Designed miniproteins, single chains. Designs and how they scored, part 33

Each design is a single chain, and the fold is of that chain. pLDDT is the mean over its residues in the fold that is shown.

## One batch from the design tools (miniprotein)

Design m1127
Fold by ESMFold2-Fast:
Structure m1127 (fold): chain A 101 residues (1-101)
Amino acid sequence: MASEIVADALDFAARMAYELGHKEVAKALQESADLARAGAKPEEVIKHARENLLKAGVDPEVVDRFVELLEKAAKYAEEGNIDEAIRYAMKAAFLLVVSLL
């Protein structure tokens, strides 16, 4: 399910952001993951994540790359290509986390 793969990536990034001391970034990611689990469409979840990460002060270039990778993950999941969906979702999460180091 596209929403579940997106939610898992957001949760992973949220936990890592929290451990790195970026509490507002972690909150933005966790709220977006919660929307996905509540049945929001991937497009709305990704839009919410983008808006709240920008409000949390994340670099717009980083946010744009993160969003593009999550959109690819959602697209691959909708196409039934779960391996590529997970790969892109994890790549999104890792790129965001590395940007916070």
Scores: mean pLDDT 86

Design m1128
Fold by ESMFold2-Fast:
Parts: structure tokens; C-alpha cells; sequence
Structure m1128 (fold): chain A 55 residues (1-55)
């Protein structure tokens, strides 16, 4: 079974947005910091944060 974890759904959404920002040349060091801070505020596990940022 694949549990639909709310953290996984949020991580997938953020990863998609990061990919779009990278394609548009808008993925800056400042934006990466803001995304990291946002994921930390949501309590995302380190495993998911690392996976999202590696997109």
C-alpha cells in the first residue's frame, strides 16, 4: 500500500514548482533559502526536503 502522506503531496507540489523556476531561470540562492525555510516551517522530514531540492 502507498499511504497518501500529506507531507509527500506537499513535497511533490514544491518539487514541481522548483522545476518550473529552474526552467525559467528564476531558481536563485535566495529562492532556495526561502523554499528551505518554508519546508522547515511545514515540518517536512529531511529525506523529503533533500529529495525536493535535488529536482
Amino acid sequence: PVPANAHQQVADYIAREIRLAKEEGKWTEELEKNVRDFMDSLGLPEELKERVLSV
Scores: mean pLDDT 77

Design m1129
Fold by ESMFold2-Fast:
Order: C-alpha cells, then sequence, then structure tokens
Structure m1129 (fold): chain A 100 residues (1-100)
C-alpha cells in the first residue's frame, strides 16, 4: 500500500539521519547497527515494489552495502558519509517514482 511504503521510507530516512550522526561521532559500532536496521526495512520496502524496480533497487543497495562495510572497516569517515548520502538519494528517488 502507499501508506505502508510512505511509513517505511520515513523510518528509513530517520535511521539514515541517525546513521550520519553516528559516523560524524566516529561511533562505527552504532553505525553498523543502524545500517543493519536500515537493511531490514529495505527488505520490507522491496516487497512493495514491482519486480523490475525491486531488482534494480536491490542491486544498487548491495553495492552500497559493500562500499559502506569497506569504509567502516578502514575507518574512512568521508567514504562512509558519501555512501550514506548515495543511499539517501536512492530512497528519495524511489519514493518520488512510487508517489506518481
Amino acid sequence: SVEEFEKLTEEILKLIKELKEAIKNKDYEKAEELFERIEELVQKLLELLPSEEAEEFADRFIELRIKFKEALKNKDYDGAIAVVEELEALILETEAKYKK
């Protein structure tokens, strides 16, 4: 439903904001926990998308997840923020497309 999609995107965007703060504070353990919570909500979001759009979203998300985990492992603050901003853009782009 549109309402369920809106609720999921709002919760994801809220977690992204918290994730950016955790990274800025160099709290990488909290950043990993927040990213895992975002992953759980993204899985639910994918169930609401048409198959082709879900596949494209999933592929882009997997790439972002790999980059994010690499940045955290290397304690690359700038790299981690850049990945989170790409994730935020992906969520907002998907929301705009769905709310036609």
Scores: mean pLDDT 85

Design m1130
Fold by ESMFold2-Fast:
Structure m1130 (fold): chain A 71 residues (1-71)
Amino acid sequence: GEGATLVELEERLKNADLSEDQKRRASELLRKAREHLKLAAEYGERGDSEAMRAHLAEAQKAIAEAEKILE
């Protein structure tokens, strides 16, 4: 399905009526997702499809957890 983009989740975090702890946790998860997407791109450029897929999977998990907090 069409999931929220990282940009959409980051915008939601800025406007969220959440505790500081929840905002911090969501921010950490979005940061992890961005780092894993960066690593996936780098491994993809190197032709390492296995490492690329592993980092894409980790990014997806982090995004899903952030969405749960920002719901």
Scores: mean pLDDT 83

Design m1131
Fold by ESMFold2-Fast:
Structure m1131 (fold): chain A 102 residues (1-102)
Amino acid sequence: VELKQTPAEVTVKEGGTVTLTDHVKNTGDKKVYVHLYQAAPGEDPKNATLIDSKVVEPGEHTVEFTLTNLTVSDSGVYYFAASLDGKTIVVWGEGTTLTVVA
């Protein structure tokens, strides 16, 4: 599984909306799970908080997670990650730095 995460950085006002996009290449014969995690700046993404998950069929797909009603506390680094079983992460995305301003 290959993940290409965009954008790398984004700044939005409080109450705003952001869409995080991943271009997923699932070259296997089975579905995979794509997860969105939130980490504090400088935190190991393995210790990040799980936000949401989606199932991705074999092939190339665009996966989007939309975050709404953003507050300053939603600032951080957001990582896409993939698992084959919904639990064990096999690949991490590059991350998106989200800054929410008052």
Scores: mean pLDDT 81

Design m1132
Fold by ESMFold2-Fast:
Structure m1132 (fold): chain A 82 residues (1-82)
Amino acid sequence: SEREEGLERLEEFREKSAKLPEEVKKEHIEVAEKILAAETEEEIEREAEKLAELIKKYGVVSEEAYELLLETARRVQAALQA
């Protein structure tokens, strides 16, 4: 079922994220925070590209960085609906 598949993917994500070195988690968080704080589309694109390269290199984003990205997505959606 979609629920079982979703839970399995979330568990795999958490396990892979937890195994990342602390320095890598910190780097992911730093880039995600810069995306959240960005005031221009150019800044967002630049930092998003860096994050994409880090995810490609390590195969997963840190859980804390993922939560910051979800907050960014929520703020963008709210702005578009206002």
Scores: mean pLDDT 79

Design m1133
Fold by ESMFold2-Fast:
Structure m1133 (fold): chain A 98 residues (1-98)
Amino acid sequence: MEAAKKEAEEKKAEEKMKKLEEELKKLSEKINPENKEDQEKAYRFMAEKLRELAEITPDENIKKALLLLAEAYELKAEGAPEEEVKALVDEAFKVADA
């Protein structure tokens, strides 16, 4: 009985992920890598969308991984050291594999 509800939520998460991937592709085409403001805007947009995906994700490990990736993108938007950003990304992948 819960299977139908979980399948509907998983399908919505997959559709949102595909739409996010498409939006990111379009955003990447419009971003000038030399324009710092465009890069910061893109990273903040990524963080926001990753947090939205985390809210609808039924898997707790994937949810934690998405939240860590969102934090990494927020730090990247703020110009944080690459080492600090990498540490969060590495932790996200470890949590996803757990």
Scores: mean pLDDT 73

Design m1134
Fold by ESMFold2-Fast:
Structure m1134 (fold): chain A 92 residues (1-92)
Amino acid sequence: SKEEVKQGIKKLVEEVVREKYGKLPDEDLAKEITKEVISFLKVNFPKLYVSQAQIEALTNDILNAIKQSDDLDSTVEAVTKEVLEFFRPYLE
């Protein structure tokens, strides 16, 4: 269901951020989150096409969320929000 996909995104973002926050530069963390999320969504939506421009836009939104957050938990919340808003047409 769409709700299960939303929960899957939240869990995936939390797992990546908890594993790699403070261990990767913010730019590399943003790229890794983008890659993992797109991979997860393609499994759930096999016809999902994401252009290079959209990948770059999502990566930049995630990067800005990381840079504006002060700790791990606020980073998870801010990044999750940006990812869910970006894919809103597939999740609503």
Scores: mean pLDDT 86

Design m1135
Fold by ESMFold2-Fast:
Structure m1135 (fold): chain A 69 residues (1-69)
Amino acid sequence: MEAAREGGERLAAAETREERDAAGREAGDISFQAGSVAGNRAGSEAAVLAETDALRTGYIAAGMGAKAG
C-alpha cells in the first residue's frame, strides 16, 4: 500500500474487476436460467435502440426549433 504500489494496484484492481465481472457474468449466464440471459440480452438491445431513438428525436426537435424560432 505504498504510493508507488498504489498505481499498480489501481490498474490491477481495474483489470481484475473487469475480468472478475466478465467471469461472474459468464458463470451466472451458464448457471442462471436461460430465460434470464435471453431476456437481459434482448432488453439491452431494446433499451439501446430506444435510447438512441429518443436522443435522435430530441436532436431533430431542437434543430427544428432553431430554424422555426
Scores: mean pLDDT 52

Design m1136
Fold by ESMFold2-Fast:
Structure m1136 (fold): chain A 85 residues (1-85)
Amino acid sequence: SAAERAKLLALTEKEFSDMLTKKVTEIQKQAKERAEKLIKEYLEKNPDISEEERRNKELEILKKMSAEAKAQIDALFAHLAKLLG
């Protein structure tokens, strides 16, 4: 929006950098917390799984959450580029 663009253009380079760092850090934190929750829920529902199945499921969840975080970060940068360009 024009209001969002005007607000971003009013920021100093430091304020803009700090905002980006905060947003990226929050995306990464939420992805980590979601991964930990999903792993815990899966293990609670499947207490008798093998160590190999447990390890494979943990890796699957971590890989999926990392990919989702990357997509959100990429979308954030694309949005800012479109808004400021």
Scores: mean pLDDT 85

Design m1137
Fold by ESMFold2-Fast:
Structure m1137 (fold): chain A 94 residues (1-94)
Amino acid sequence: SKDDYINEINNRIASLEASIEALKKQKPKSEEEQKLLDEMIAINEKTLAELKKIKAQIEASTDEKEIEKLFKEAQRILNKSMQEQDKLVAEMKK
């Protein structure tokens, strides 16, 4: 249902906001660690902004097919965010 989709997106928004706060409290030990931290914060902040936009679109919609399509887009955004963070961590290990 629409409310179930909104609740799921709200949970993801809260998780992202907590992750951003945790990253901002980190004390980097090197310039390389600071760069990684800044890039991770940027990815999470971009994802948060995109999820908030989709949430607003779901809240404004009365079309069940549009709502489902928007929720699938939210899932794609989250998956892309995870892939970008995984690549960033992998590059630091090389």
Scores: mean pLDDT 87

Design m1138
Fold by ESMFold2-Fast:
Structure m1138 (fold): chain A 60 residues (1-60)
Amino acid sequence: MDLSELWNSMHAPGGPMYGKVDFSDREGVLAMLDELRAQGRLSDEQYDQLVRALEEVYGQ
């Protein structure tokens, strides 16, 4: 639930990933997550969970 809410919030208007992420661009999504983590917008736990979710979506 929290992971989905976090992901949706980042894609919402005014969010750091609004309109910028295509799920086919795994490297771009990972770069954005790394930047959000570096900015303190994601905890290490949230970052790890999102990376794992992306691995499932992209098949690895």
Scores: mean pLDDT 65

Design m1139
Fold by ESMFold2-Fast:
Structure m1139 (fold): chain A 96 residues (1-96)
Amino acid sequence: SEIEKKVEELIKKLNDPDPEVRAQAAIELGKLAPYVKDPEKVVEAILSLVDDPSVEVRQAAYNALLLAKPDPEKYGLDMTRILLNILLQGGELKVP
């Protein structure tokens, strides 16, 4: 599908030398994850960026993971709070 083609192009951009290109590609992949046949492939690609040398790319990866993992009805608020804290404050937040 056209979505799968776009996903492959975005995964290629995750290896771009420009950190802004990598960050933008991660966010777009997160947005597309709910619409792809294999969302685990997209999540795995985004996870490769959580240890990126650029802080902007790491923050984009966290945001992309939030977008790729739709808010579950029973725990959505807690999951959103944890991920938001990681993006804004940083650090290890298993249980606040």
Scores: mean pLDDT 71

Design m1140
Fold by ESMFold2-Fast:
Structure m1140 (fold): chain A 80 residues (1-80)
Amino acid sequence: MEIEKLREEAEKYKKEVETYQKNIDAFQKAIDSLRAEEAAGVDPEAARAGIEMAQRTLDELQKKADEYESKLKELENKIK
């Protein structure tokens, strides 16, 4: 495989990781907001349901970010 192709693929995975990290940050802020609402007693059941859904999405996003980061490291090792 050409080094240039490996670098293009690594750059693509790097952008994917950045996109997933941005989405993770957004969902984490949403969870923090919902936790504050739960603590304040503002519809705690709805807040808890929202936290659970957002947490599942965050877990999936984190798993994808980790997968792309792992692939990026493998590509960088091959580019040596």
Scores: mean pLDDT 80

Design m1141
Fold by ESMFold2-Fast:
Structure m1141 (fold): chain A 61 residues (1-61)
Amino acid sequence: SKDDLIAEVEKVWREIARLQGFSEAEIEAGVAQLRALLETMSEDQIRDLLDGLRRILEHLR
């Protein structure tokens, strides 16, 4: 579902932000803004974003 995709994007985003050295407060502020944006997107757009974020995360590991 779209909600499941949004939850996965938030999870991957939090991991990337932690690896980049952002504080938990900064991460949660960013996630709140990201969630608002994702609610306006289609499932296909969210899947494309998720795939891109997963590639970034793999590169950072």
Scores: mean pLDDT 86

Design m1142
Fold by ESMFold2-Fast:
Structure m1142 (fold): chain A 68 residues (1-68)
Amino acid sequence: SEAVLAEARYFAEHVNPDGIVLPEGEAEALAERHPDVREAVRVIAEVRPDLSEEEHLKLAAVAYRRTA
């Protein structure tokens, strides 16, 4: 959704992924179940190529949860 992508862009620019703690595999499970999370990962990876794939997933998962 556009709301998830807007939150993903905001999180990529303004949120420190080190401040986010999720159980192992939770972000990956959300990405598997929700296409909005997969799209958010792509947006975050484009904005923040300096971050790891795990950090992209964490930011995307939290952005999704804020809009749900």
Scores: mean pLDDT 80

Design m1143
Fold by ESMFold2-Fast:
Structure m1143 (fold): chain A 78 residues (1-78)
Amino acid sequence: MTRDQIINAARIGISTNPDIVGQTVALLTLISYGDDSVVPQLQRNIRRLTPQQIQQVRDIMDPDSRRQFDRVLDQIRR
C-alpha cells in the first residue's frame, strides 16, 4: 500500500467512522504523515474520550503515533 493510499483511507475513516476511537486513530495516522491541520480535531476528540477509550487508541497505534498521542494528552491535561 502506498503512502497516498494510507492517507486517503485515513481521511475516509475520519468522515465515515461513527466510532470516536477509530476516528482518533485515523487523525493520528494523518499527523504521523505530516498533516498538522487535523491537530485541533484530534484535541477535541481526546477531550471526549473516556480513560478506557484512550487505552483502546493506544493499543491500536504504533509506537511513534503513541508518542504523538501522549504529547497531545499532556497538553490537554495542563
Scores: mean pLDDT 71

Design m1144
Fold by ESMFold2-Fast:
Structure m1144 (fold): chain A 58 residues (1-58)
Amino acid sequence: MSRQEAREWADRIVRTLEAAGLPDLAARVRAAVDDALSRHDSLTEDQLHQIIGDAAAA
């Protein structure tokens, strides 16, 4: 997916986590996606899921 698609997807996940009362996890997810997109022009859905999973495990 494109950088924009990945950011939009991450924003939806972040909103869901914030609504669930998990703002620290939401912040980690956003930071991890932004870091990955600073190094890559696009991400696959599998790569995005892996990045989110790693952020959640931290």
Scores: mean pLDDT 76

Design m1145
Fold by ESMFold2-Fast:
Structure m1145 (fold): chain A 81 residues (1-81)
Amino acid sequence: MKVVYEIKYFKLVKLEAETPEEANEVVLRFLKESRNAAYIGSEGKTAYVGIASKSLEQLEKDIEFLASLAKKAEVVKEERY
């Protein structure tokens, strides 16, 4: 039986913290729990995390979890494949 795995949903989340170190700590904590996320980069007090999933429900849960860890988190880009 052939199974096709396809990324259907992608969101880029921008995190803001008081310090660059705090932003990186939030990202590292999130990445330990989420298997569908990648650290994209950081600039000063801002960090970017990309989250990809074939399930919108799983993507929403991952974003909610990330938002619970950061003082400010916002979706800055989203794509549907």
Scores: mean pLDDT 72

Design m1146
Fold by ESMFold2-Fast:
Structure m1146 (fold): chain A 85 residues (1-85)
Amino acid sequence: SEWDEVLKEARELLDEVDREVNRVLTSSVGGNPEIRDKLNELLREVNNLLDAEQNKDVEKMQEYLERVRKKLEELRKLVEKYYKE
């Protein structure tokens, strides 16, 4: 079902977010204000995704999955930028 597919996708993405957030926070760039602001943006979208899951709203879950992916990509690019110094 569409619900089972989106739920599986959400779990895999949230596990990836958890690993990336922990990696960033324990790294030398974890104290950077721009990185912290991006982490806060990512965590807001994660909370929106979790709320959509609780409400079993497939359409909103798909929307917030896309937003979480976008914020995760932005975080990775920002981390890469500071790592190349």
Scores: mean pLDDT 87

Design m1147
Fold by ESMFold2-Fast:
Structure m1147 (fold): chain A 77 residues (1-77)
Amino acid sequence: MNTKVVFVNSKEEAEEAVKKAAEDKSVDKIGIISKDKEVIEAAKKTAEELGFEVKREFELETESGEKLYVVLLERKK
């Protein structure tokens, strides 16, 4: 059971990270972190199309006031 966590800067990077996780049968969970909520929404959509489900979604705020959006995705049965 392997979990992969990736920080992504664009919708393309998010989609690529999810696609690579879907192709790797050893990866059951993937965490996507981004500064842009739309990037997280793109990751969620691609994940659902590839048989992953959203397990958790949350926001982090850094000490400098920077917001980070996080989604944890897990492979369906």
Scores: mean pLDDT 80

Design m1148
Fold by ESMFold2-Fast:
Structure m1148 (fold): chain A 86 residues (1-86)
Amino acid sequence: DEAMTPEEREERRIARLLEEIRRNIDALEAELAAAGGSERERLAVEALRAIVNKDRARFEELLRRLEALGLDPGGVAGLRRLAERA
C-alpha cells in the first residue's frame, strides 16, 4: 500500500539487518566461541558487537584490522553503513 523509493527500500533493509544483528549477536558470539572460528570471523563478530554497543572508536579499530586481514572493499563499506545507521 505504501510506494517506496530505492533509497527507502535500502534504509528499511539496513534497519531490519541491524535489528536482526541486535537480536542474534549474543548467540552468534556463543556459536563462534564454541566452533573456534577464524581470526577474521572473530574480528567480524566483535565489529558487529561494537556496532550494537554504538562504540564507534572500537568499531573503527576492528574495521582497520579486518581490512589488514583482507576484508574486501564491499565488506568494509557494508559494515560502515551498518555502523552509520545504528
Scores: mean pLDDT 81

Design m1149
Fold by ESMFold2-Fast:
Structure m1149 (fold): chain A 108 residues (1-108)
Amino acid sequence: MEQFAGSLILFALLVFRRAPEEVIEKHIEILSEALGIPKEKLRELAERIRRARSLEEVAEVIVEFMKENNLRVYSVETVRRLLSTALELYDQGKSLGEIGKALVELES
């Protein structure tokens, strides 16, 4: 199932909200297998996200990552909306599975 945009958004959310390193590393392993991208590139993505000062900067970083790795590219505005929705649900205490489902529905 090609849900890589939603999976990247969840990953970015976890990094931006400073989730535990073990959670971030687990998601790096999952995304590396799902996207065929080296784990090192996903760790570099995590570091770029940690340096972002706003959700808009996170969205820009994700769009650049999509372009660099020949993934399906979404607009910065679309990625920012997905991030904003994921962040709202996360801050409400929704599970990562529930957030993932919401992101898939928004991408459809």
Scores: mean pLDDT 80

Design m1150
Fold by ESMFold2-Fast:
Structure m1150 (fold): chain A 80 residues (1-80)
Amino acid sequence: FLEEIKALLSRALAATPEEHRAEVQGYLARILKAVLEGKYDEAIKLVDELLAHPWVQANPELRAILEEIRDLLKKKKEEA
């Protein structure tokens, strides 16, 4: 799980346009911290906040990766 989530977070950053990288990197760090602390609801909320950005919705690759992260976090929350 942790290695899978870290790989997806790295892919999300790679799919992010340069002008938004600093903002996304900050979100991804907060998501990883929430996951490490077992705060899956907080991690899901942070992913949903990123997905709400119009520029993320206009980026199909980034959107798909973030949706995959959200689904993985939801599944982990149900198992915890």
Scores: mean pLDDT 79

Design m1151
Fold by ESMFold2-Fast:
Structure m1151 (fold): chain A 95 residues (1-95)
Amino acid sequence: MKEEIEKRLKEIEEKVKELGELVQQIQTATGKELEELVKKLEELAKEIEKELEELIKEAEAAGDYELAEQLRKAKEVFRGQVQQALDYAAQIKAA
């Protein structure tokens, strides 16, 4: 059980790292490249959010309420980071 959760957390961490790289690229991108990066960011963000929600449900089902709560907090922080990147992209596109 713990090994399965650890494996899924590792997979989510790899995707979050990829998302962080996209956020950095968005800060230096313009025009069509910016539009493509934003689409990729939105797709990856939706995938990560779904995986986090599934992991939260599994943690709750296993009785690991502390892990479930930590994952919910991580999801909120993640949502904030994605929204900041999207807001930044919108400002650059409008300029």
Scores: mean pLDDT 79

Design m1152
Fold by ESMFold2-Fast:
Structure m1152 (fold): chain A 94 residues (1-94)
Amino acid sequence: EKTEKLKKLLEEVAEESRKSGGELEAELNEELIELLEALENKDKEKIEEELKKIKELLKKLNQLKEFPSLEEEIEYALELAERIAKAHEEEKKK
């Protein structure tokens, strides 16, 4: 339920980003959703694949940070997803 709400908010952000010409931002939100699904399924290979895509998108958006471990990269991606979703809820005025 909590993860489903987060995915729905990220889907809304991706749709709005695409409508405003933000293809990279839309792709980032779509890949964050894929990462959440991979984490729910405990699919390590898919988690690593999605993190790689997220890092490439963050690099293109000039927001890349380097982390020494996969766990820290996952934590950062989840924090980013939650921040995006929260900002979207605030902008919608609930």
Scores: mean pLDDT 78

Design m1153
Fold by ESMFold2-Fast:
Structure m1153 (fold): chain A 87 residues (1-87)
Amino acid sequence: MEVEKLAQLIKELLSGNPELMEKLTDEDIKEIAERILNDPRLSPEVKEKLLSAKSVEDFWKALTDEERDRFLQVLEEAIKEVLEKKN
């Protein structure tokens, strides 16, 4: 259920990149969400903000610049790992 909430937020975040969205299924986005939630580089506070956010804008406003940079690094790595796993 928490994974489903984050998957929806990620889908909104990636909506600005249609080429990337074309390569990702809903199940791929769910796996990306699972990888982000299990990543030890993200603090518990950042994960709480992710799960409590109603929109991408709400989430971005809640983060510091350092937290946003860390989140983007984790997101990009999770996307790459999921894409590399696909045949």
Scores: mean pLDDT 79

Design m1154
Fold by ESMFold2-Fast:
Structure m1154 (fold): chain A 89 residues (1-89)
Amino acid sequence: SKEELEKRSEIIKEAQRYLLAGDYEKAAELMAKLDKGSVISLLNTFMAHYGLKVDNDVNEEILKWLDEKGITKENLLEYLEEAKRQAEG
């Protein structure tokens, strides 16, 4: 429904704000409520923000990881913290 689409859009917008502000715990909590496509889109935004390459191979690895581990706050938080460490080191 239109109401469900608006609710999803608001969650995506808020998750993106927390993600770009470096509040990964709140970002992961919101992202865990989203579908796989929305999660991948937000992860691409995060990677681009840190100057990391986003290509089809990276997206395929993210898809495989999400399919294997599931979309949970804990798994998303671990991914975001690891990606940040790789970008900084």
Scores: mean pLDDT 80

Design m1155
Fold by ESMFold2-Fast:
Structure m1155 (fold): chain A 115 residues (1-115)
Amino acid sequence: SLVDELMEMLRNKEAASDLASLVARRSPLDEDSRRDLAQLVAHIAVVYQAGKLTEEEVREFLEALASLDDEEQVEVARRFIDRFLELTPKGAIGTEEEIEAAAEAIREVLEELKE
């Protein structure tokens, strides 16, 4: 499954951009929707690599996302992006504050997926 491939890439410490590229290539969506999904997966990888998400949290998120149809997956990605931008202070790009904002947005979206 795509989830198993992504989890193996994370264990192998592959770049977030490589995980994002795999998602973009496998998605039958339009370019903008593929970009949004790829952005979500890239942030999950970055936050995991920074030690702000556990492997189990990442697996739970990806399995929940994979259980949805294509349109619902895009809605989840856009929900994450909107919340991440709300939580990220201006000028925090590339800082620990950006990574913490992404981690919080991921956890909030995961809790919504579990309802």
Scores: mean pLDDT 82

Design m1156
Fold by ESMFold2-Fast:
Structure m1156 (fold): chain A 74 residues (1-74)
Amino acid sequence: SREEFIERVEEILREKGLSEEEIEAARKLMEQAKSYEEALLRVMAWMIRQGVPEEVRVEIAKEMTEVVRETEEK
């Protein structure tokens, strides 16, 4: 489900040390997205604007891509 997808991504962001305010902002972007792939792209673009370090962004992107793949296969 969309909520399951969002909750899985929130957990990834929390594990990578993003603040609860940043996680809430990312949640709103995902809720506005038309697809899981668009949600991934919006969050990735937002992380760049927020100044999240490249190493952290790459790790988050990899984990989110896996969540998108698993969710789209259902």
Scores: mean pLDDT 82

Design m1157
Fold by ESMFold2-Fast:
Structure m1157 (fold): chain A 83 residues (1-83)
Amino acid sequence: SMEEIEEGVDHYFALLDVDNDGVITAAELKAYIQSINPDSSASQEDLDAGVARAMARLDKDGDGVITREELRAFALRNVQATS
């Protein structure tokens, strides 16, 4: 539902927006990915490529940050792919 999407967006934004500046940076996303995969043997290049892919999908404005609206749009596209 739309409410579930909004709660998901709120949850991820609260986890990733550690500076409370209202946006998620590539650095914050990279730090989060590293924190949930502490045993990862991925190279720096693999990790950077993953972050770049996520930013390209989420950062529609190309400003180097992810807004709440961009994260919601990504979640909505994912729901359409599964329904």
Scores: mean pLDDT 69

Design m1158
Fold by ESMFold2-Fast:
Structure m1158 (fold): chain A 106 residues (1-106)
Amino acid sequence: MSTLTLAVLTLADGRTAGAVLQAQGAAAEEAARRVIEGLRAGGVPVVGVYPTAEALAEEVLRLARELGVEVTSIEIRDGELVVRTRNDDKLGGELEAVATGSATYE
């Protein structure tokens, strides 16, 4: 199965600071390209695409430091990134893991 995870970084004032994606596998990498186009069309800057949830987490932490956002916890569960920040800041999001099972052609 291909995995695709999106972390959206928001500031305390509600502005979107950026987004980072994790994509592993050819299908997820193609899906990530389309997600990037959608995010850019919606006005969300895309920082990068990473092969593992751990690489995604490191970039989220780096961006948080650059933006002066305090991360209180970061957790990776089943390839999903969950980030918590202090005092009403949002520094992460969960994208429903797109489990592409083998498509049965009818």
Scores: mean pLDDT 57

Design m1159
Fold by ESMFold2-Fast:
Structure m1159 (fold): chain A 96 residues (1-96)
Amino acid sequence: SADEALRRALEELERALEEARRLGDELTTLTLEAALELVREALAEPSREKRLLLLGIAAGLVGIALGVRKLIGDEEGARVLERALRALEEAIAALR
């Protein structure tokens, strides 16, 4: 269950990263690459407490990227990032 939620978060983050790269948004791309690495580390992390910390940081980074997309009026990019954030929040809830 928790690992399934983490894999869904990875898939949604990878989708968001592909969209950011397609749009040439370097700042969002760097932010999503950092978030993706944190989720990959969380998948390999045996400590529930450390997994929650890594996912919390990843969710914060995706939240920043989402804020930027909303500010510039990119509705499609915002939608993809909202899905990634929701998947991260579901993974965090599954670990609580």
Scores: mean pLDDT 83

Design m1160
Fold by ESMFold2-Fast:
Structure m1160 (fold): chain A 64 residues (1-64)
Amino acid sequence: SSEHQKLLQQMKQLVAEASDADFPGDVLRRLVGLLQQSRTASPSEAQKLLQEMQELVEQARRQQ
């Protein structure tokens, strides 16, 4: 669906931003894992996974 594609695009952007910010490898692996789960998830699960990715990115930025 177009909603699912938009969620995936936002998740890809978060992964790119985390990579550009040189986040720890463990954090990057978790973000990529959540993105991979989102590809086979329902739109509502994908939304939840996006929220988890956003929280993980915010926490990692605060630790740096």
Scores: mean pLDDT 84

